# Ledger of designs, part 98: designed miniproteins, single chains, continued (2)

Each design is a single chain, and the fold is of that chain. pLDDT is the mean over its residues in the fold that is shown.

## One batch from the design tools (miniprotein)

Design m7384
Fold by ESMFold2-Fast:
Structure m7384 (fold): chain A 88 residues (1-88)
Amino acid sequence: MQKIQEIEEEALKRFEELSKELSPLEATMLELAIRGILTLLKQGVSLEEAFAETEAALKPVAKALGVSEEALERAFALAREIVEEALS
């Protein structure tokens, strides 16, 4: 298994590549999703629980920032792909 720090470095590198094609708010949501998932994984939470808890935590943040539910869903789906690829 890869160390969680290596997974974090790989995920954040992929985020930097993609952030150039995203709006500032979409980039912010994606970064928060990636970091939230990784924080829970570092605490020993399972991958599926980390995804569920991070998504739930980001819904009120997205609403406060005026991010649509569809935009949050896209950002979260992308964060899931990035983390799953880093875990492979």
Scores: mean pLDDT 81

Design m7385
Fold by ESMFold2-Fast:
Structure m7385 (fold): chain A 85 residues (1-85)
Amino acid sequence: SLKELTISRLDTYRALMIRRYPEAKAQLEEILAEMKELLDNPSEEKLQRVKELIEQLKKEFPELKGSLDALLGNLERAVEEIKKE
């Protein structure tokens, strides 16, 4: 399913980012958990929370900005498709 494919991609992005910045592991795991929850039950409030967590991580690790923006883009596209049910 699209949801399963998206989760697999999110896990891959998580693994790559943690490899590059091990110090970001705890925050990345929190963000990925919130993203997976959003895919199960899409809501604007949960999406805003994910965006806030990503912006905080970008402030601490500016080099992750591109990867985090790509990750968020993939999540937003998947959430939009799930809402079209």
Scores: mean pLDDT 80

Design m7386
Fold by ESMFold2-Fast:
Structure m7386 (fold): chain A 59 residues (1-59)
Amino acid sequence: SAALREELARLEEEVARYKAEIEKDPNNREAVIRYTAASIRRIGVELDLELLERRRAAA
């Protein structure tokens, strides 16, 4: 869906932003936590999108 693709784009931006923060300061535990959480959410949205595409292909 368009909403899931938009959410994926936002999560990709968050992941990139927190990764940059970690590269500046590897001891920034807040950035590591946020990066990990955003990465997990991104994977979840990717899986939801793939499931949706598979259901459409199986129709």
Scores: mean pLDDT 84

Design m7387
Fold by ESMFold2-Fast:
Order: structure tokens, then C-alpha cells, then sequence
Structure m7387 (fold): chain A 84 residues (1-84)
């Protein structure tokens, strides 16, 4: 199967990169995924910055949103366990 790997270059820590990748994966439409796959083929194994559809200024907002959603998921698990 084909996989698409998206990398956003930051001067920040590993957590910022991981959060951006997770958020990007969720935000991508099927059409955007195909465009990204095509762009990656044309990059020719370059380790340079890949052109992305997400604004880097919003990457921090995505990180905050991911943290909030993960915490909400954890609370839902605990609530379900206590209701049982």
C-alpha cells in the first residue's frame, strides 16, 4: 500500500513536530492527500522543506487542539469506566 509522509520543519522540540504531523493527518482531505503524494514523488528524496497546505502559524493551534482532544478522550474513558 502507498503511504504519505508529511514533515513540517520547526526549530522547536520533537513534540511540536509530532503534534503538527498528527493534526495534519486529520485535516487532510482525500484530494489533498493525493496532491501531497504527487508532490513527494517530484521531490526526489530531497530532505529539504516540503511544501504543505497548512499554515505554520496555525501549527501551534493544532498542537493545542490535539492536546485538548486527547484529554477529552481520556476523560471519556474514565467516565465510562466509572459508569460501569
Amino acid sequence: MKEVTITVLYKSEETAVASALAGFSRALDGEDLKLLEEAMKKSGKSKEIFEVKVELSEAKAVEDAEAAEEKARELAREAKEKEE
Scores: mean pLDDT 50

Design m7388
Fold by ESMFold2-Fast:
Structure m7388 (fold): chain A 75 residues (1-75)
Amino acid sequence: RKLAPLETVLETLARLAGVSREELLARLGAIAPQGKDALRAWLQEEFGFDEETAEFLADYFLEEQREAFEALVAR
């Protein structure tokens, strides 16, 4: 249940970027350790999201879904 919303978000982002889910997770895993501001900036650059949307997604991955997200990016 907790992974279902995260999985939907990941599938949507992978589709928007034109990459596989695995490629997206590898990129997220590389950026996430650099912190919330780095993840927000990367989301703005990669997807063209505004600051508010990118900040919401960064908080979603690093705070609300932290354990599930860490498990997915750690493989």
Scores: mean pLDDT 76

Design m7389
Fold by ESMFold2-Fast:
Structure m7389 (fold): chain A 80 residues (1-80)
Amino acid sequence: SKEELAKKTIENVKKLGDRLLKEAETMSPEEIDKMIEELKIVAENTIKRLKELGYSDEDIEKVKKIFDETIKALEAKRKA
């Protein structure tokens, strides 16, 4: 149950990242900046919630890494 929920959460966060990166392909720099700000808030709230729910540190680190990698990829697109 907990292992399946963790796997589902990691999968959902990866899918979110893929969707946002695809959407960013047609966005202005200003729209990308707004998306990055919103994603940072989502990441912080998600990590806080997973800690409250008693997810393992390893699973929380995996989620954080996916958010961090997505944010960095969006920032790179913004600079290009």
Scores: mean pLDDT 86

Design m7390
Fold by ESMFold2-Fast:
Structure m7390 (fold): chain A 95 residues (1-95)
Amino acid sequence: SGESDSVLQRVGLVQRYIDSSIDMANDLVKNGDLDSALKVIDDTIKYLEKVIKDLQDQLKKSTDPETKKLLQQAIDWLQEQIEKLKKLKEEIKKK
């Protein structure tokens, strides 16, 4: 279905964005630019919080059980990604 496919496509795009942001933050840390690395992580967390809000709004409006299941799984996954990014941020602060 178009709604379920849209959720899966968005998860894929967000996963690529997270991976790219982590790579960028790690490169900045390697080059000694800790402030820019922390900013990349903070900006990524803010973006993911906005994505979660959008997915929560979609979940409230959806009537398709499979789409609801995928939306909830995506929200749970994004919350886990935010916690991992927060841990990475604390590790960078200790450098």
Scores: mean pLDDT 89

Design m7391
Fold by ESMFold2-Fast:
Structure m7391 (fold): chain A 81 residues (1-81)
Amino acid sequence: MPATPGEVAALLQLAEEELALARAATTKDELQHSIKGLEGLIAYLEEVRARTTDPADRARLDARIAELRAEKARLEQQIAA
């Protein structure tokens, strides 16, 4: 079924909350937990984006997916250091 504007808005809000938690992570366990959370959220956002037909909502989802991927890469680099 196509994604609703309400579903997209709720998911973007969850992404903001997950990004805030990821940015606050300082311990190795917190970093690992945030990486797993971001992985799951990226997969769900990509699934919803595939069902999204509105161009504005697709653009918002694409931007958020890119931000989540960048944050995940940053956390992975912190663990590797």
Scores: mean pLDDT 84

Design m7392
Fold by ESMFold2-Fast:
Formats: sequence, C-alpha cells, structure tokens
Structure m7392 (fold): chain A 94 residues (1-94)
Amino acid sequence: GPQPMSKEEYKKWLKERAEKTIKKLDEMIKAGVPDEELKRYVELLNKGVELYKKMKSIEELQKAIDYIKENLTPEEYEAVLDGIALYGYYKEKK
C-alpha cells in the first residue's frame, strides 16, 4: 500500500510511474526488442493489474506485494509495480 504517502503523494506516484511505464513500452517497441521480451513485460504488467483488481483493501494489496517481492527477481517485481501504477492511475482518471 501507499503508506506512509499522503493521497496527493500516492496520486503523484501513480501518475509518474504510469507515465514511465508507457514510455518504457514505447522505447522497447522502437528499440525492436525481441517479441518474447516485450510479451514477458506485458504479462508482468497484467499480473500487477490483476493483483490491483482483486485486492479489497490497502492491507491486502500490501501483503500481495510482499509475497510477489519474495518470489520474483527485482526486474520482474518492478514490472508488476509498473502494472499496478498503470491501472491505478487510469482507474482514478475516470
């Protein structure tokens, strides 16, 4: 969860990370990374989106984040966080 962030700091974190995620996807496509590498990143983004959708509370989301951190590489963990931020930002923008 975004503790100890204020609501404004949380919204800023979501926006900045979501924008970085979009830029990273665009840069990967422009750089011509292998399709399997792009697919892997998108699958990790989707994992983050699904975790965000399934969690009923900030506490439950925090426990899920802690679990994935222990079972993923640092790079995979960051990609899942990118997916959480991307979905969270676009959900709040509606």
Scores: mean pLDDT 76

Design m7393
Fold by ESMFold2-Fast:
Structure m7393 (fold): chain A 92 residues (1-92)
Amino acid sequence: SEEDRRLAAAYAKAQEWADRRVAELVAQGRDEELVRAAVGRILRDGVEGKNKKMAEALEAYAAGDDKRAEELFDEAIEEELDPEIERLRKLQ
């Protein structure tokens, strides 16, 4: 269907941004396996509607708002990678 094609195109854009962000985070000293696993979970959970922010990013890609989609995706990555750091900040 046309909707399925738009969702597939949105997912392809998200995957390309994911690959770029993984490379950047690894270059910054983050663990490659952990970052790839986290980003993969975000994408899957976004498609399944379990990650609301990533689901909104996919909708933004489908609407052609790549900038908003990238901003939402980056926020989802930060939340997934730093749950323990966030917990420690709340104790300070």
Scores: mean pLDDT 81

Design m7394
Fold by ESMFold2-Fast:
Structure m7394 (fold): chain A 110 residues (1-110)
Amino acid sequence: MTYQEIRQQAIEEARRHGPEYVAKKALEYAKKGIDYAKQGNYSEAARDFLLASAYAQAAAEVGDPETAKLFRQAAVSFYNAALAAFSGDRETAIEYAENAIKKLEEAIKV
């Protein structure tokens, strides 16, 4: 599945269900990605971090402008987590994902 296909699915869900719904999906994928990274399954970790990135970006596109910045920061960090996972860098992948989760949780709380 391409990143563009993932992004299209995420934006369609965001338009249907709103930014909080897709932000919660981003959290779910991010947590699964961290679990896969901890197991050394970097291909599944990278896939789940790309899903988290796409859903966080979708939240930014349909959300209010103030929280959109936090959602965009989370999306970038999840994308960096995916790149680290593709490189087999477990520690860096988890750090980017955890930082993205903090930004995403901050955005949802507002």
Scores: mean pLDDT 87

Design m7395
Fold by ESMFold2-Fast:
Structure m7395 (fold): chain A 90 residues (1-90)
Amino acid sequence: GPMRATLLTTSRGDTLLLSITLDASERQARQLGRQLQDFLRSQGYDATVTTHGNNILLRIRARPSDGQRIGQLIQDFLTSQGYDVTLYLN
């Protein structure tokens, strides 16, 4: 079936926490996590990525009002990498 990615977004003050669960291997998750960190930094975001298994954890300095825009950027990036993406904003 299609490769899937599920994004969960949580705001804590001026920090956005995103959890991305991939229908992919640990190796693919680590590679994608590095690419995503580089992409977000190229867009001007203070972003840190950590990977655990097939999960990518993102910590981004941003106001809650930027959450939807950042979520859309991440969704578009993952779609460009061939993932069918479901985004949950909290």
Scores: mean pLDDT 81

Design m7396
Fold by ESMFold2-Fast:
Structure m7396 (fold): chain A 76 residues (1-76)
Amino acid sequence: MEEEKKKALEKFAEVANEHIDDPEIRKLVTEFQKALDNGDKEKAIEAARKLADYLVSKGLITEEEAQLAIEYLESL
């Protein structure tokens, strides 16, 4: 369901932004933004996956929410 994936990506972005004071989250968000600015979708997805894995490891999002967010991002 597209709407569910979109909500997962919105939560993913919100959680990352709320925790931007974490140096690893800031680094990965910066890598993602640079990839987007360069039009490099492949690198953007790679940075987003690394960020998702980190957020899951910290218990900030679930593995399911991470998968849905990445699937939505890949569909764009």
Scores: mean pLDDT 82

Design m7397
Fold by ESMFold2-Fast:
Structure m7397 (fold): chain A 69 residues (1-69)
Amino acid sequence: LTPAQRAALAVAKKVQELLDQGIVPSAEEMRELVEEELAKYGVTDPAAQAGLYAVGDTLNAQAVAEGAA
């Protein structure tokens, strides 16, 4: 797996852990999670960063849908 793919999986896992605790992350919280994982895995390529932000946006939309009764 590339560093960007590892970062994406880490974001997905953290979102799932929050949902398991009954916490729906905000858009700002999702941005912070993406930034943290980008820094952790050293992802500096702008295209790869944009891709991970897109993944974060998708996961946030799914989390909001899952948390809505």
Scores: mean pLDDT 76

Design m7398
Fold by ESMFold2-Fast:
Structure m7398 (fold): chain A 66 residues (1-66)
Amino acid sequence: SAERLAAIEAALREVGFSAEMAREEAEALLQSPDPEAFIDRLVEFLRQLGVPEARVAALRARLLGL
């Protein structure tokens, strides 16, 4: 839904994604056949980029709840 897309975009922008990257990633997540695996891969990517664990954990919980 448009509400889910906007909520995912907002969450991704809070961890440093640009508006364009957040949109592309949000659309990819919504089209994913395995959203949980997609989120786990995204979370691991952010850890490798040095995003603090507290922010990564909060993002994961938020995305899984949407």
Scores: mean pLDDT 85

Design m7399
Fold by ESMFold2-Fast:
Structure m7399 (fold): chain A 109 residues (1-109)
Amino acid sequence: SLRELARRFVEAVRNGDLEAAVAVFRELGLSEEDARRLTGLVNMYPISREELEARLREVLPGVSEALVEAAAELIEALQNLPDSSDEELVAAAERFLRALAEELAALRA
């Protein structure tokens, strides 16, 4: 399911379909407002780790080092889009969505 969500996210980004990208984060359990903010954040190039962590904490109450690392890798893959393969983008997106799902699960505990 996370790999399917990652493929849909990559397709949305390639097509410039903001609403489809927001829908992926909504299916993961984010509110519409937080899903829109997160969609905007993952399209930032370049961003420092400290700024990325601060922006993630604005959207999410808990932010693990794994989530920050996965977000940074996804942003880097998206920045290199002409040279990034579909498999690289899907792998980065899946890693990010997995880390995000773990943070959202922790909020419900």
Scores: mean pLDDT 77

Design m7400
Fold by ESMFold2-Fast:
Structure m7400 (fold): chain A 59 residues (1-59)
Amino acid sequence: MDPEVQAVLDEARRRYLAGEDAAVAALLSRNEALFQRAFPEPLETLIRREVARWRAEAE
């Protein structure tokens, strides 16, 4: 994975698990173009999948 993309997802996951939902949303929105370059799927689809996984891990 692109190191920049991995760093953003890792930071988003940390903030999500800390309960900082607004910070997660802002971080992901700010980096939308980066994700669209790195992944063959739309950002919304990717984030939905990752957030569902993070929720399962948090419960």
Scores: mean pLDDT 73

Design m7401
Fold by ESMFold2-Fast:
Structure m7401 (fold): chain A 85 residues (1-85)
Amino acid sequence: ALERARRLAEEAARLTADESPEAQERVDRLLEEMKELLKDDPEAAKRILAEAHIRAAEIAAEKDPSLAEEAAAAIAKYRAYLAEL
């Protein structure tokens, strides 16, 4: 379950670079499946979700350098969140 949840979160992170409504709906479905897989382990779900947000920000900055400042802020926010878990 944990490995599958991480794979779903990674796919969602990669899709967040696509701002289309179809990609957003796919991201939402992947995150819902991940949360269902980890419903008995909320700390693992929070950790994996935060890691996915960091990965999404890294991918966004790699594809569009103009997003580097926004990505850095998001990465800092989710790293702080992970430190509190």
Scores: mean pLDDT 78

Design m7402
Fold by ESMFold2-Fast:
Structure m7402 (fold): chain A 69 residues (1-69)
Amino acid sequence: SMEEQKKLQEEIDAAVLEVLAERDPALAAAYKEYGRDEAWKRAPADSALASAEAGARLRVVGDELDKRL
């Protein structure tokens, strides 16, 4: 459902912020204050943002699968 997709995206966003707060606090602040699109525009090409998003999605999806198994 749309509600489940929104909840999953919110969990992914929270996980991204958690990872960025540890690896790149400045990008975490930009992500929180200006949103995802603006953080991507401001991020250096070698930033932790892409790997943080990929890792967050994998973690959140993995946790949901573990709950259903």
Scores: mean pLDDT 70

Design m7403
Fold by ESMFold2-Fast:
Structure m7403 (fold): chain A 94 residues (1-94)
Amino acid sequence: SLEAEWKSLSRDEQIALFEKRLKEQLEKDLKELEELEKKYGDKDTVEMLKELIKKTVELQLEYLRNPEEITPEEVVARIQEFAEELERKLEEKR
């Protein structure tokens, strides 16, 4: 059971495991976006999505390392603000 395995870990080990999984997922997501760019040729949208995914992982890692300095609500708000900025920049380019 994944839950039983998780409960057997120390807090520091839990954080390290989450960081590892977030980084592995980021690498997979970036590779999938590169394949989508090759297939559809929409470089601007793919670049925007890559930046959004990178920023999302960065903020999640910041929260995991410093949970008392940044709240989950602040992480979500910062991701939303960054997404809105990227969408605005994409519209200005078109």
Scores: mean pLDDT 78

Design m7404
Fold by ESMFold2-Fast:
Structure m7404 (fold): chain A 93 residues (1-93)
Amino acid sequence: MSIREEVEELLKKMETMSIEEAEEAILKFYDKMIEKYKDNPEVKAEIERTKARAEQIVEESRAKGVPEEETIKRLKGLLRASTKRIEELLKKQ
């Protein structure tokens, strides 16, 4: 299964999640991917960068009082963008 297929499944599940559930699901997904690609430093670095950005999005949104729906949209956008970058890195192998 491609990383895109795994991310699309996660995006569908996020439609029914609270922000706390969505954050936990994203972080757990990226932790699993870091473990899976631990021997690929470029992919690992991209996943770690995306995980840190997801945490920043939630923190900034909470600090600024951004609506939950908007925060989830930002997280989904990040997932789509990071998936494209990871796929490009994997193609170079």
Scores: mean pLDDT 79

Design m7405
Fold by ESMFold2-Fast:
Structure m7405 (fold): chain A 89 residues (1-89)
Amino acid sequence: SAAEVQRLADETLQIIKKTFDEINKLLSSNTLTQEQQLEATKLMFRGTALATEAWLARKTNAPVEEVRRVLEDARKLQEEVKKFIEEAK
């Protein structure tokens, strides 16, 4: 349903926002190597792509299955970012 698509898209966007806040906090610490800064940038690009997919899915009334896939990919990205932050300490 349109309501389910909206809810899943909103949840995806909230996950991406929280993930970006965590990456930006680490970047602002100015403790990252050049390699780590590049990895952080790649993670942010992946997040931007997922946010775009969620926004587009909501706009096009995409199938619920497609929106659930995007949400799952966002959760996987959040886990990867958590591991990256732990390794960068």
Scores: mean pLDDT 86

Design m7406
Fold by ESMFold2-Fast:
Structure m7406 (fold): chain A 95 residues (1-95)
Amino acid sequence: MMEEALKKVDEIAELIERGDLEGALKKLDELVEEAKLSPAAAYYMRLIVESLAAGDLDRAEELYEEFKTLPLSEEEREIFDYLYEKAREAALRRA
């Protein structure tokens, strides 16, 4: 469900802010499974979480722009846009 997916994104962002990359990736795996995200969406989300957790904002933005060119469902796009926004805010607060 979309509401539950967005709550998991908030949890991922909190883990990124705390520097808990392992926890963030575990929550991302749960999100991918529960929301039935495509392998392509899962792959880009993982790379963005890893990049933002490392403080590499430029790489995360590059990956986000690449992802927007993919043929995604509206639901996948909404979850991904929210993930990018929240995870980026968390990375900026940590930096």
Scores: mean pLDDT 83

Design m7407
Fold by ESMFold2-Fast:
Structure m7407 (fold): chain A 87 residues (1-87)
Amino acid sequence: SEKKELKIKLRKLAIEAVTEVMKNFPEYYLEVGKIANEIFKNIDKLTIEQLREIISLLEQIVEAARAGDKEAVKRYIEKLKELIDSI
């Protein structure tokens, strides 16, 4: 199912985002790890739309971290946190 495929993609991206943030901006490592744990706890309750939004933000965190863009990493982490808090 689409939801099953999105959950797999989200889990892989969450691990990648935590890894890239740890390498490039260790000061945000604990925060992004906490957000990833909250996502995993609620993953089965997420709608397809919510899964897509979270995936998009995780992809942006990965790209920003690899680019060394600290302000973008911080902004996308904040947006992801706001999205998760709204669930």
Scores: mean pLDDT 88

Design m7408
Fold by ESMFold2-Fast:
Structure m7408 (fold): chain A 113 residues (1-113)
Amino acid sequence: HMEKKTITVTKTAPVDPDASLEEQLARLRELVKSALDEIIKYAKENGYKIVKLNVHVTSRLPAEEAEAVAREVIDEYKKKYPGLIKEYNVTATQDPDATELTVTITAELEKLP
């Protein structure tokens, strides 16, 4: 019998209006890593594999650049933890009025036998 579970982790940081695009993308990278670390810790401690990650970024950043950074981080983690993450999807919304950089990751988990 296969037990399934969904968990959602949200990480938020305030927008620094004086930060360069590179500095903002670096901050996004940190938030994605933080959210993934929390999900991976939960999965490992509770004996789950990650079947699917749905990652959504809401920020002032261009959607394509935000998606690229998030994909790069997940691909890095897939290399670091072989077989732990099966598939992922990344979407981003550019909101020019956003006061925060927000990363939401929803993980679909299956119990290991």
Scores: mean pLDDT 85

Design m7409
Fold by ESMFold2-Fast:
Structure m7409 (fold): chain A 59 residues (1-59)
Amino acid sequence: REAEIEALKARMAEAIRNKDWGALAAEVARLAALLADLPREERSARLIKIVTEAQEAAA
């Protein structure tokens, strides 16, 4: 699970660097599916945090 999240974050950063918005959307959807078992507030907070970290890694 944690390793899967780190792999998705790395792929999101790569998609951002490559301006591949289709790939980014697919990776974000996979991340949302991995977090589906969490309460809604925790899931939203984790999604925002991970996407933000991917954007920072892409810079």
Scores: mean pLDDT 79

Design m7410
Fold by ESMFold2-Fast:
Structure m7410 (fold): chain A 118 residues (1-118)
Amino acid sequence: SEELKEAIEKARQALDNGDVETAREYALKALEIAFKISPFATEFVILTSAPALGLDPEKVREIIRKARELMKQGKIDEAARVLAEGVLDLLTEKFGEEQAVRIAIDLAYTAELLAKSL
């Protein structure tokens, strides 16, 4: 999607300019867009990438569980935010702010590629 492409590009540009806070904002937006395109593809990419990234699988499953619960309530925007914030926070704890943004946008991009193949 063009919206996802723009969010990823803006995150990269912000990182290049040393504006980590703006980069984080666009990384969150990219994850939210990916989740809204396909919750399944986004959850699958995050779950399958988590071991390689050294993320706690229980924490990852809990984030997905919370997002799923909000989806069942019809709260799609809140579900997308909870997933995006939870994932970015775990990545930030493990890798720091700049690397977390890079990984998050790569996960969002990969999720859209998977969604297009389904």
Scores: mean pLDDT 90

Design m7411
Fold by ESMFold2-Fast:
Structure m7411 (fold): chain A 96 residues (1-96)
Amino acid sequence: EELVEEARRLAEEAERLSKFAQELIDDPNVSEEGKKYFQSALDSFQAAADYFRKAAEDPENAEYYLNLGRGHLRDALASLQKALEIYEKEVERLKA
């Protein structure tokens, strides 16, 4: 019961972060290197959202799908962090 509610909340969060990553991929001020990491983050957020939706739809296997989704979410956040570090360095270089 609680796992299904958690799965729905995590799916919504992963979908929201997917939209954020897509907006940065579409931003002409983001470098090709930054876009590569934002694309990696987007792919992983989409995978996480898919597993979280499966967890919500299949209560018997919810824990299994939640664990898979959390793995992809972790990978997505790592890629997003790398992309943001590249973006921040590029902005600092323009100000220097």
Scores: mean pLDDT 85

Design m7412
Fold by ESMFold2-Fast:
Structure m7412 (fold): chain A 72 residues (1-72)
Amino acid sequence: SAAAEALARRAAEAARASPHGASAGATVKYGLGIAGVADEAAAREAAQRAMENRDGDGEYGKELVLEAVRGG
């Protein structure tokens, strides 16, 4: 959806601004994953579930995606 695409784009922007290299890459992957959902509400729910089921990969990236959801 357009909303999910916008969320993914914000995550990618945050990743490009990040000095943290690999975690920035994880943010882009996570944001692009969210872009696959049907709408922004679903994207936000997916982000919340991902935080609850913490993957050990891209913790900083998850933080940046969550910040994009809050600040967007």
Scores: mean pLDDT 52

Design m7413
Fold by ESMFold2-Fast:
Structure m7413 (fold): chain A 109 residues (1-109)
Amino acid sequence: NAYEELLKLFKELADKILEIYDNSTSREEFLQKLEELKPEYVEKVYEIFKRAIDEDGLTLEQVKQLAENAILKVFIEYQLNGVPLGKIELIRNFATEVIEEAIKKVKED
């Protein structure tokens, strides 16, 4: 189930971003660690998208909507659990970039 895989992946990503944030001593260190993290998550999202399209017959628009719904669910859950809005916005912005890069990779196929 692509939605459940995306939901799990984005929760893991959110937790990793929060860990990097808490363990970074500067803004430059934080941004560098996020840049290092991005290719891994682009590849993971791309693999989920490709399987959903190739095996489950989903359209690119449908997998994009599933990913956006998964991010929204993570956003709401983490906000309700008391994560500050500023940190949630960092997670959402990074996850959105990951989705956009994964979509570009699918289109290049």
Scores: mean pLDDT 87

Design m7414
Fold by ESMFold2-Fast:
Structure m7414 (fold): chain A 73 residues (1-73)
Amino acid sequence: VDRDAALEHIKRALELERSLPNPDEKVIELLDKAGAAVVAGDVETARRYLQEALSLTDNPEIKAELQAALDLL
């Protein structure tokens, strides 16, 4: 488990989503909650939020960042 590296991937996914012409507010909310869960050490909650965000996004770069975060948790 590498929570610091996972948190960096979550932050990159958030930056990517916010940079889109029409950002998905639900994805942003889920990623904020996932990041908070990682900081709190609640890995299982973080994984659930990341999996939900992954299911809602069609952007391949965001999907890659979310999968990288999941693989590090």
Scores: mean pLDDT 86

Design m7415
Fold by ESMFold2-Fast:
Structure m7415 (fold): chain A 72 residues (1-72)
Amino acid sequence: MAEELIEELARAAAGDDEERFEKIKEALLALYKDPNNKKAIEELKELFPNLSEEEIKKMVAQIIAGIDAATG
Protein backbone atom coordinates (compact mmCIF):
# COMPACT_ATOMS: atom_id res chain seq x y z
CA MET A 1 0.00 0.00 0.00
CA ALA A 2 1.09 3.60 -0.61
CA GLU A 3 1.02 4.34 3.14
CA GLU A 4 3.51 1.53 3.93
CA LEU A 5 5.96 2.71 1.25
CA ILE A 6 5.70 6.29 2.55
CA GLU A 7 6.29 5.11 6.14
CA GLU A 8 9.41 3.17 5.03
CA LEU A 9 10.80 6.21 3.20
CA ALA A 10 10.01 8.53 6.15
CA ARG A 11 11.75 6.13 8.56
CA ALA A 12 14.85 5.96 6.32
CA ALA A 13 15.00 9.79 6.27
CA ALA A 14 14.26 10.33 10.00
CA GLY A 15 16.13 7.40 11.58
CA ASP A 16 15.32 7.26 15.31
CA ASP A 17 13.64 10.71 15.42
CA GLU A 18 9.93 9.95 15.90
CA GLU A 19 8.86 13.62 15.59
CA ARG A 20 10.74 14.00 12.30
CA PHE A 21 9.33 10.64 11.10
CA GLU A 22 5.71 11.76 11.68
CA LYS A 23 6.26 15.12 9.94
CA ILE A 24 7.92 13.55 6.87
CA LYS A 25 5.21 10.86 6.67
CA GLU A 26 2.39 13.45 6.85
CA ALA A 27 3.99 15.68 4.21
CA LEU A 28 4.59 12.77 1.81
CA LEU A 29 1.03 11.46 2.27
CA ALA A 30 -0.36 14.95 1.56
CA LEU A 31 1.78 15.25 -1.61
CA TYR A 32 0.77 11.75 -2.75
CA LYS A 33 -2.90 12.90 -2.57
CA ASP A 34 -2.15 16.33 -4.10
CA PRO A 35 1.29 16.87 -5.73
CA ASN A 36 0.63 20.65 -5.79
CA ASN A 37 0.05 20.90 -2.02
CA LYS A 38 1.97 24.09 -1.15
CA LYS A 39 1.92 23.50 2.63
CA ALA A 40 3.38 20.00 2.25
CA ILE A 41 6.16 21.29 -0.04
CA GLU A 42 6.95 24.05 2.50
CA GLU A 43 7.07 21.47 5.33
CA LEU A 44 9.45 19.22 3.34
CA LYS A 45 11.69 22.27 2.71
CA GLU A 46 11.82 22.80 6.50
CA LEU A 47 12.50 19.07 7.15
CA PHE A 48 15.20 18.89 4.41
CA PRO A 49 16.99 22.27 4.68
CA ASN A 50 19.97 20.92 2.68
CA LEU A 51 17.74 20.24 -0.36
CA SER A 52 16.52 22.88 -2.82
CA GLU A 53 12.82 23.17 -3.71
CA GLU A 54 13.68 21.68 -7.13
CA GLU A 55 15.40 18.66 -5.50
CA ILE A 56 12.43 18.17 -3.14
CA LYS A 57 9.96 18.25 -6.06
CA LYS A 58 12.10 15.74 -7.99
CA MET A 59 12.28 13.43 -4.94
CA VAL A 60 8.49 13.62 -4.44
CA ALA A 61 7.87 12.91 -8.16
CA GLN A 62 10.12 9.82 -7.95
CA ILE A 63 8.33 8.58 -4.81
CA ILE A 64 4.87 9.06 -6.37
CA ALA A 65 5.98 7.33 -9.60
CA GLY A 66 7.31 4.39 -7.56
CA ILE A 67 4.07 4.06 -5.58
CA ASP A 68 1.93 4.32 -8.75
CA ALA A 69 4.07 1.65 -10.47
CA ALA A 70 3.70 -0.67 -7.44
CA THR A 71 -0.09 -0.16 -7.00
CA GLY A 72 -1.21 0.31 -10.65
Scores: mean pLDDT 77

Design m7416
Fold by ESMFold2-Fast:
Structure m7416 (fold): chain A 64 residues (1-64)
Amino acid sequence: DKLLEAGQYAFERTRSGISSTAAVEALRLVLSGEMSKEEAVKKAEQRFGVTGGQAAEAALERFA
């Protein structure tokens, strides 16, 4: 399950639940076709701050 792995990956890197949530949401949006990778990263940054944006970008690079 890519979503579960992305959430775990983000959490392991930062030990932050926000990073896990941001990574999972961004990957879900891209895999469902609702957003591009660039749009998903921007949304994560707007919602969760720089840390969330970085977590989303790292997860999308690895899993999308």
Scores: mean pLDDT 78

Design m7417
Fold by ESMFold2-Fast:
Structure m7417 (fold): chain A 97 residues (1-97)
Amino acid sequence: AEARREAALAELRELQKKADEEAEKSQEVLEEMEKKAEEFLPLVEKLTENATPENEKELQAFLAYVQSLIMGLPEEEAIKLAHDISGMSREEIYELL
């Protein structure tokens, strides 16, 4: 649990660094990324607390969603990629976020 939490937080921090690099190109995108990162830190903590297959799918969906947004994909496409990667339904992903 601890090791998974640290790994997930490290990945999230790496995604935040990528968002900062994109800030040189788009201040508006950076502000949205910062807001979402602040909202999602408690979710990462919760999902890494217990090493269950369900929590693993939710964590994968969440990280794929954040990565897609940092890459400049629209939110609908980010959710689609989270669905494709995690196997969770779009409805389940919307409930997670």
Scores: mean pLDDT 71

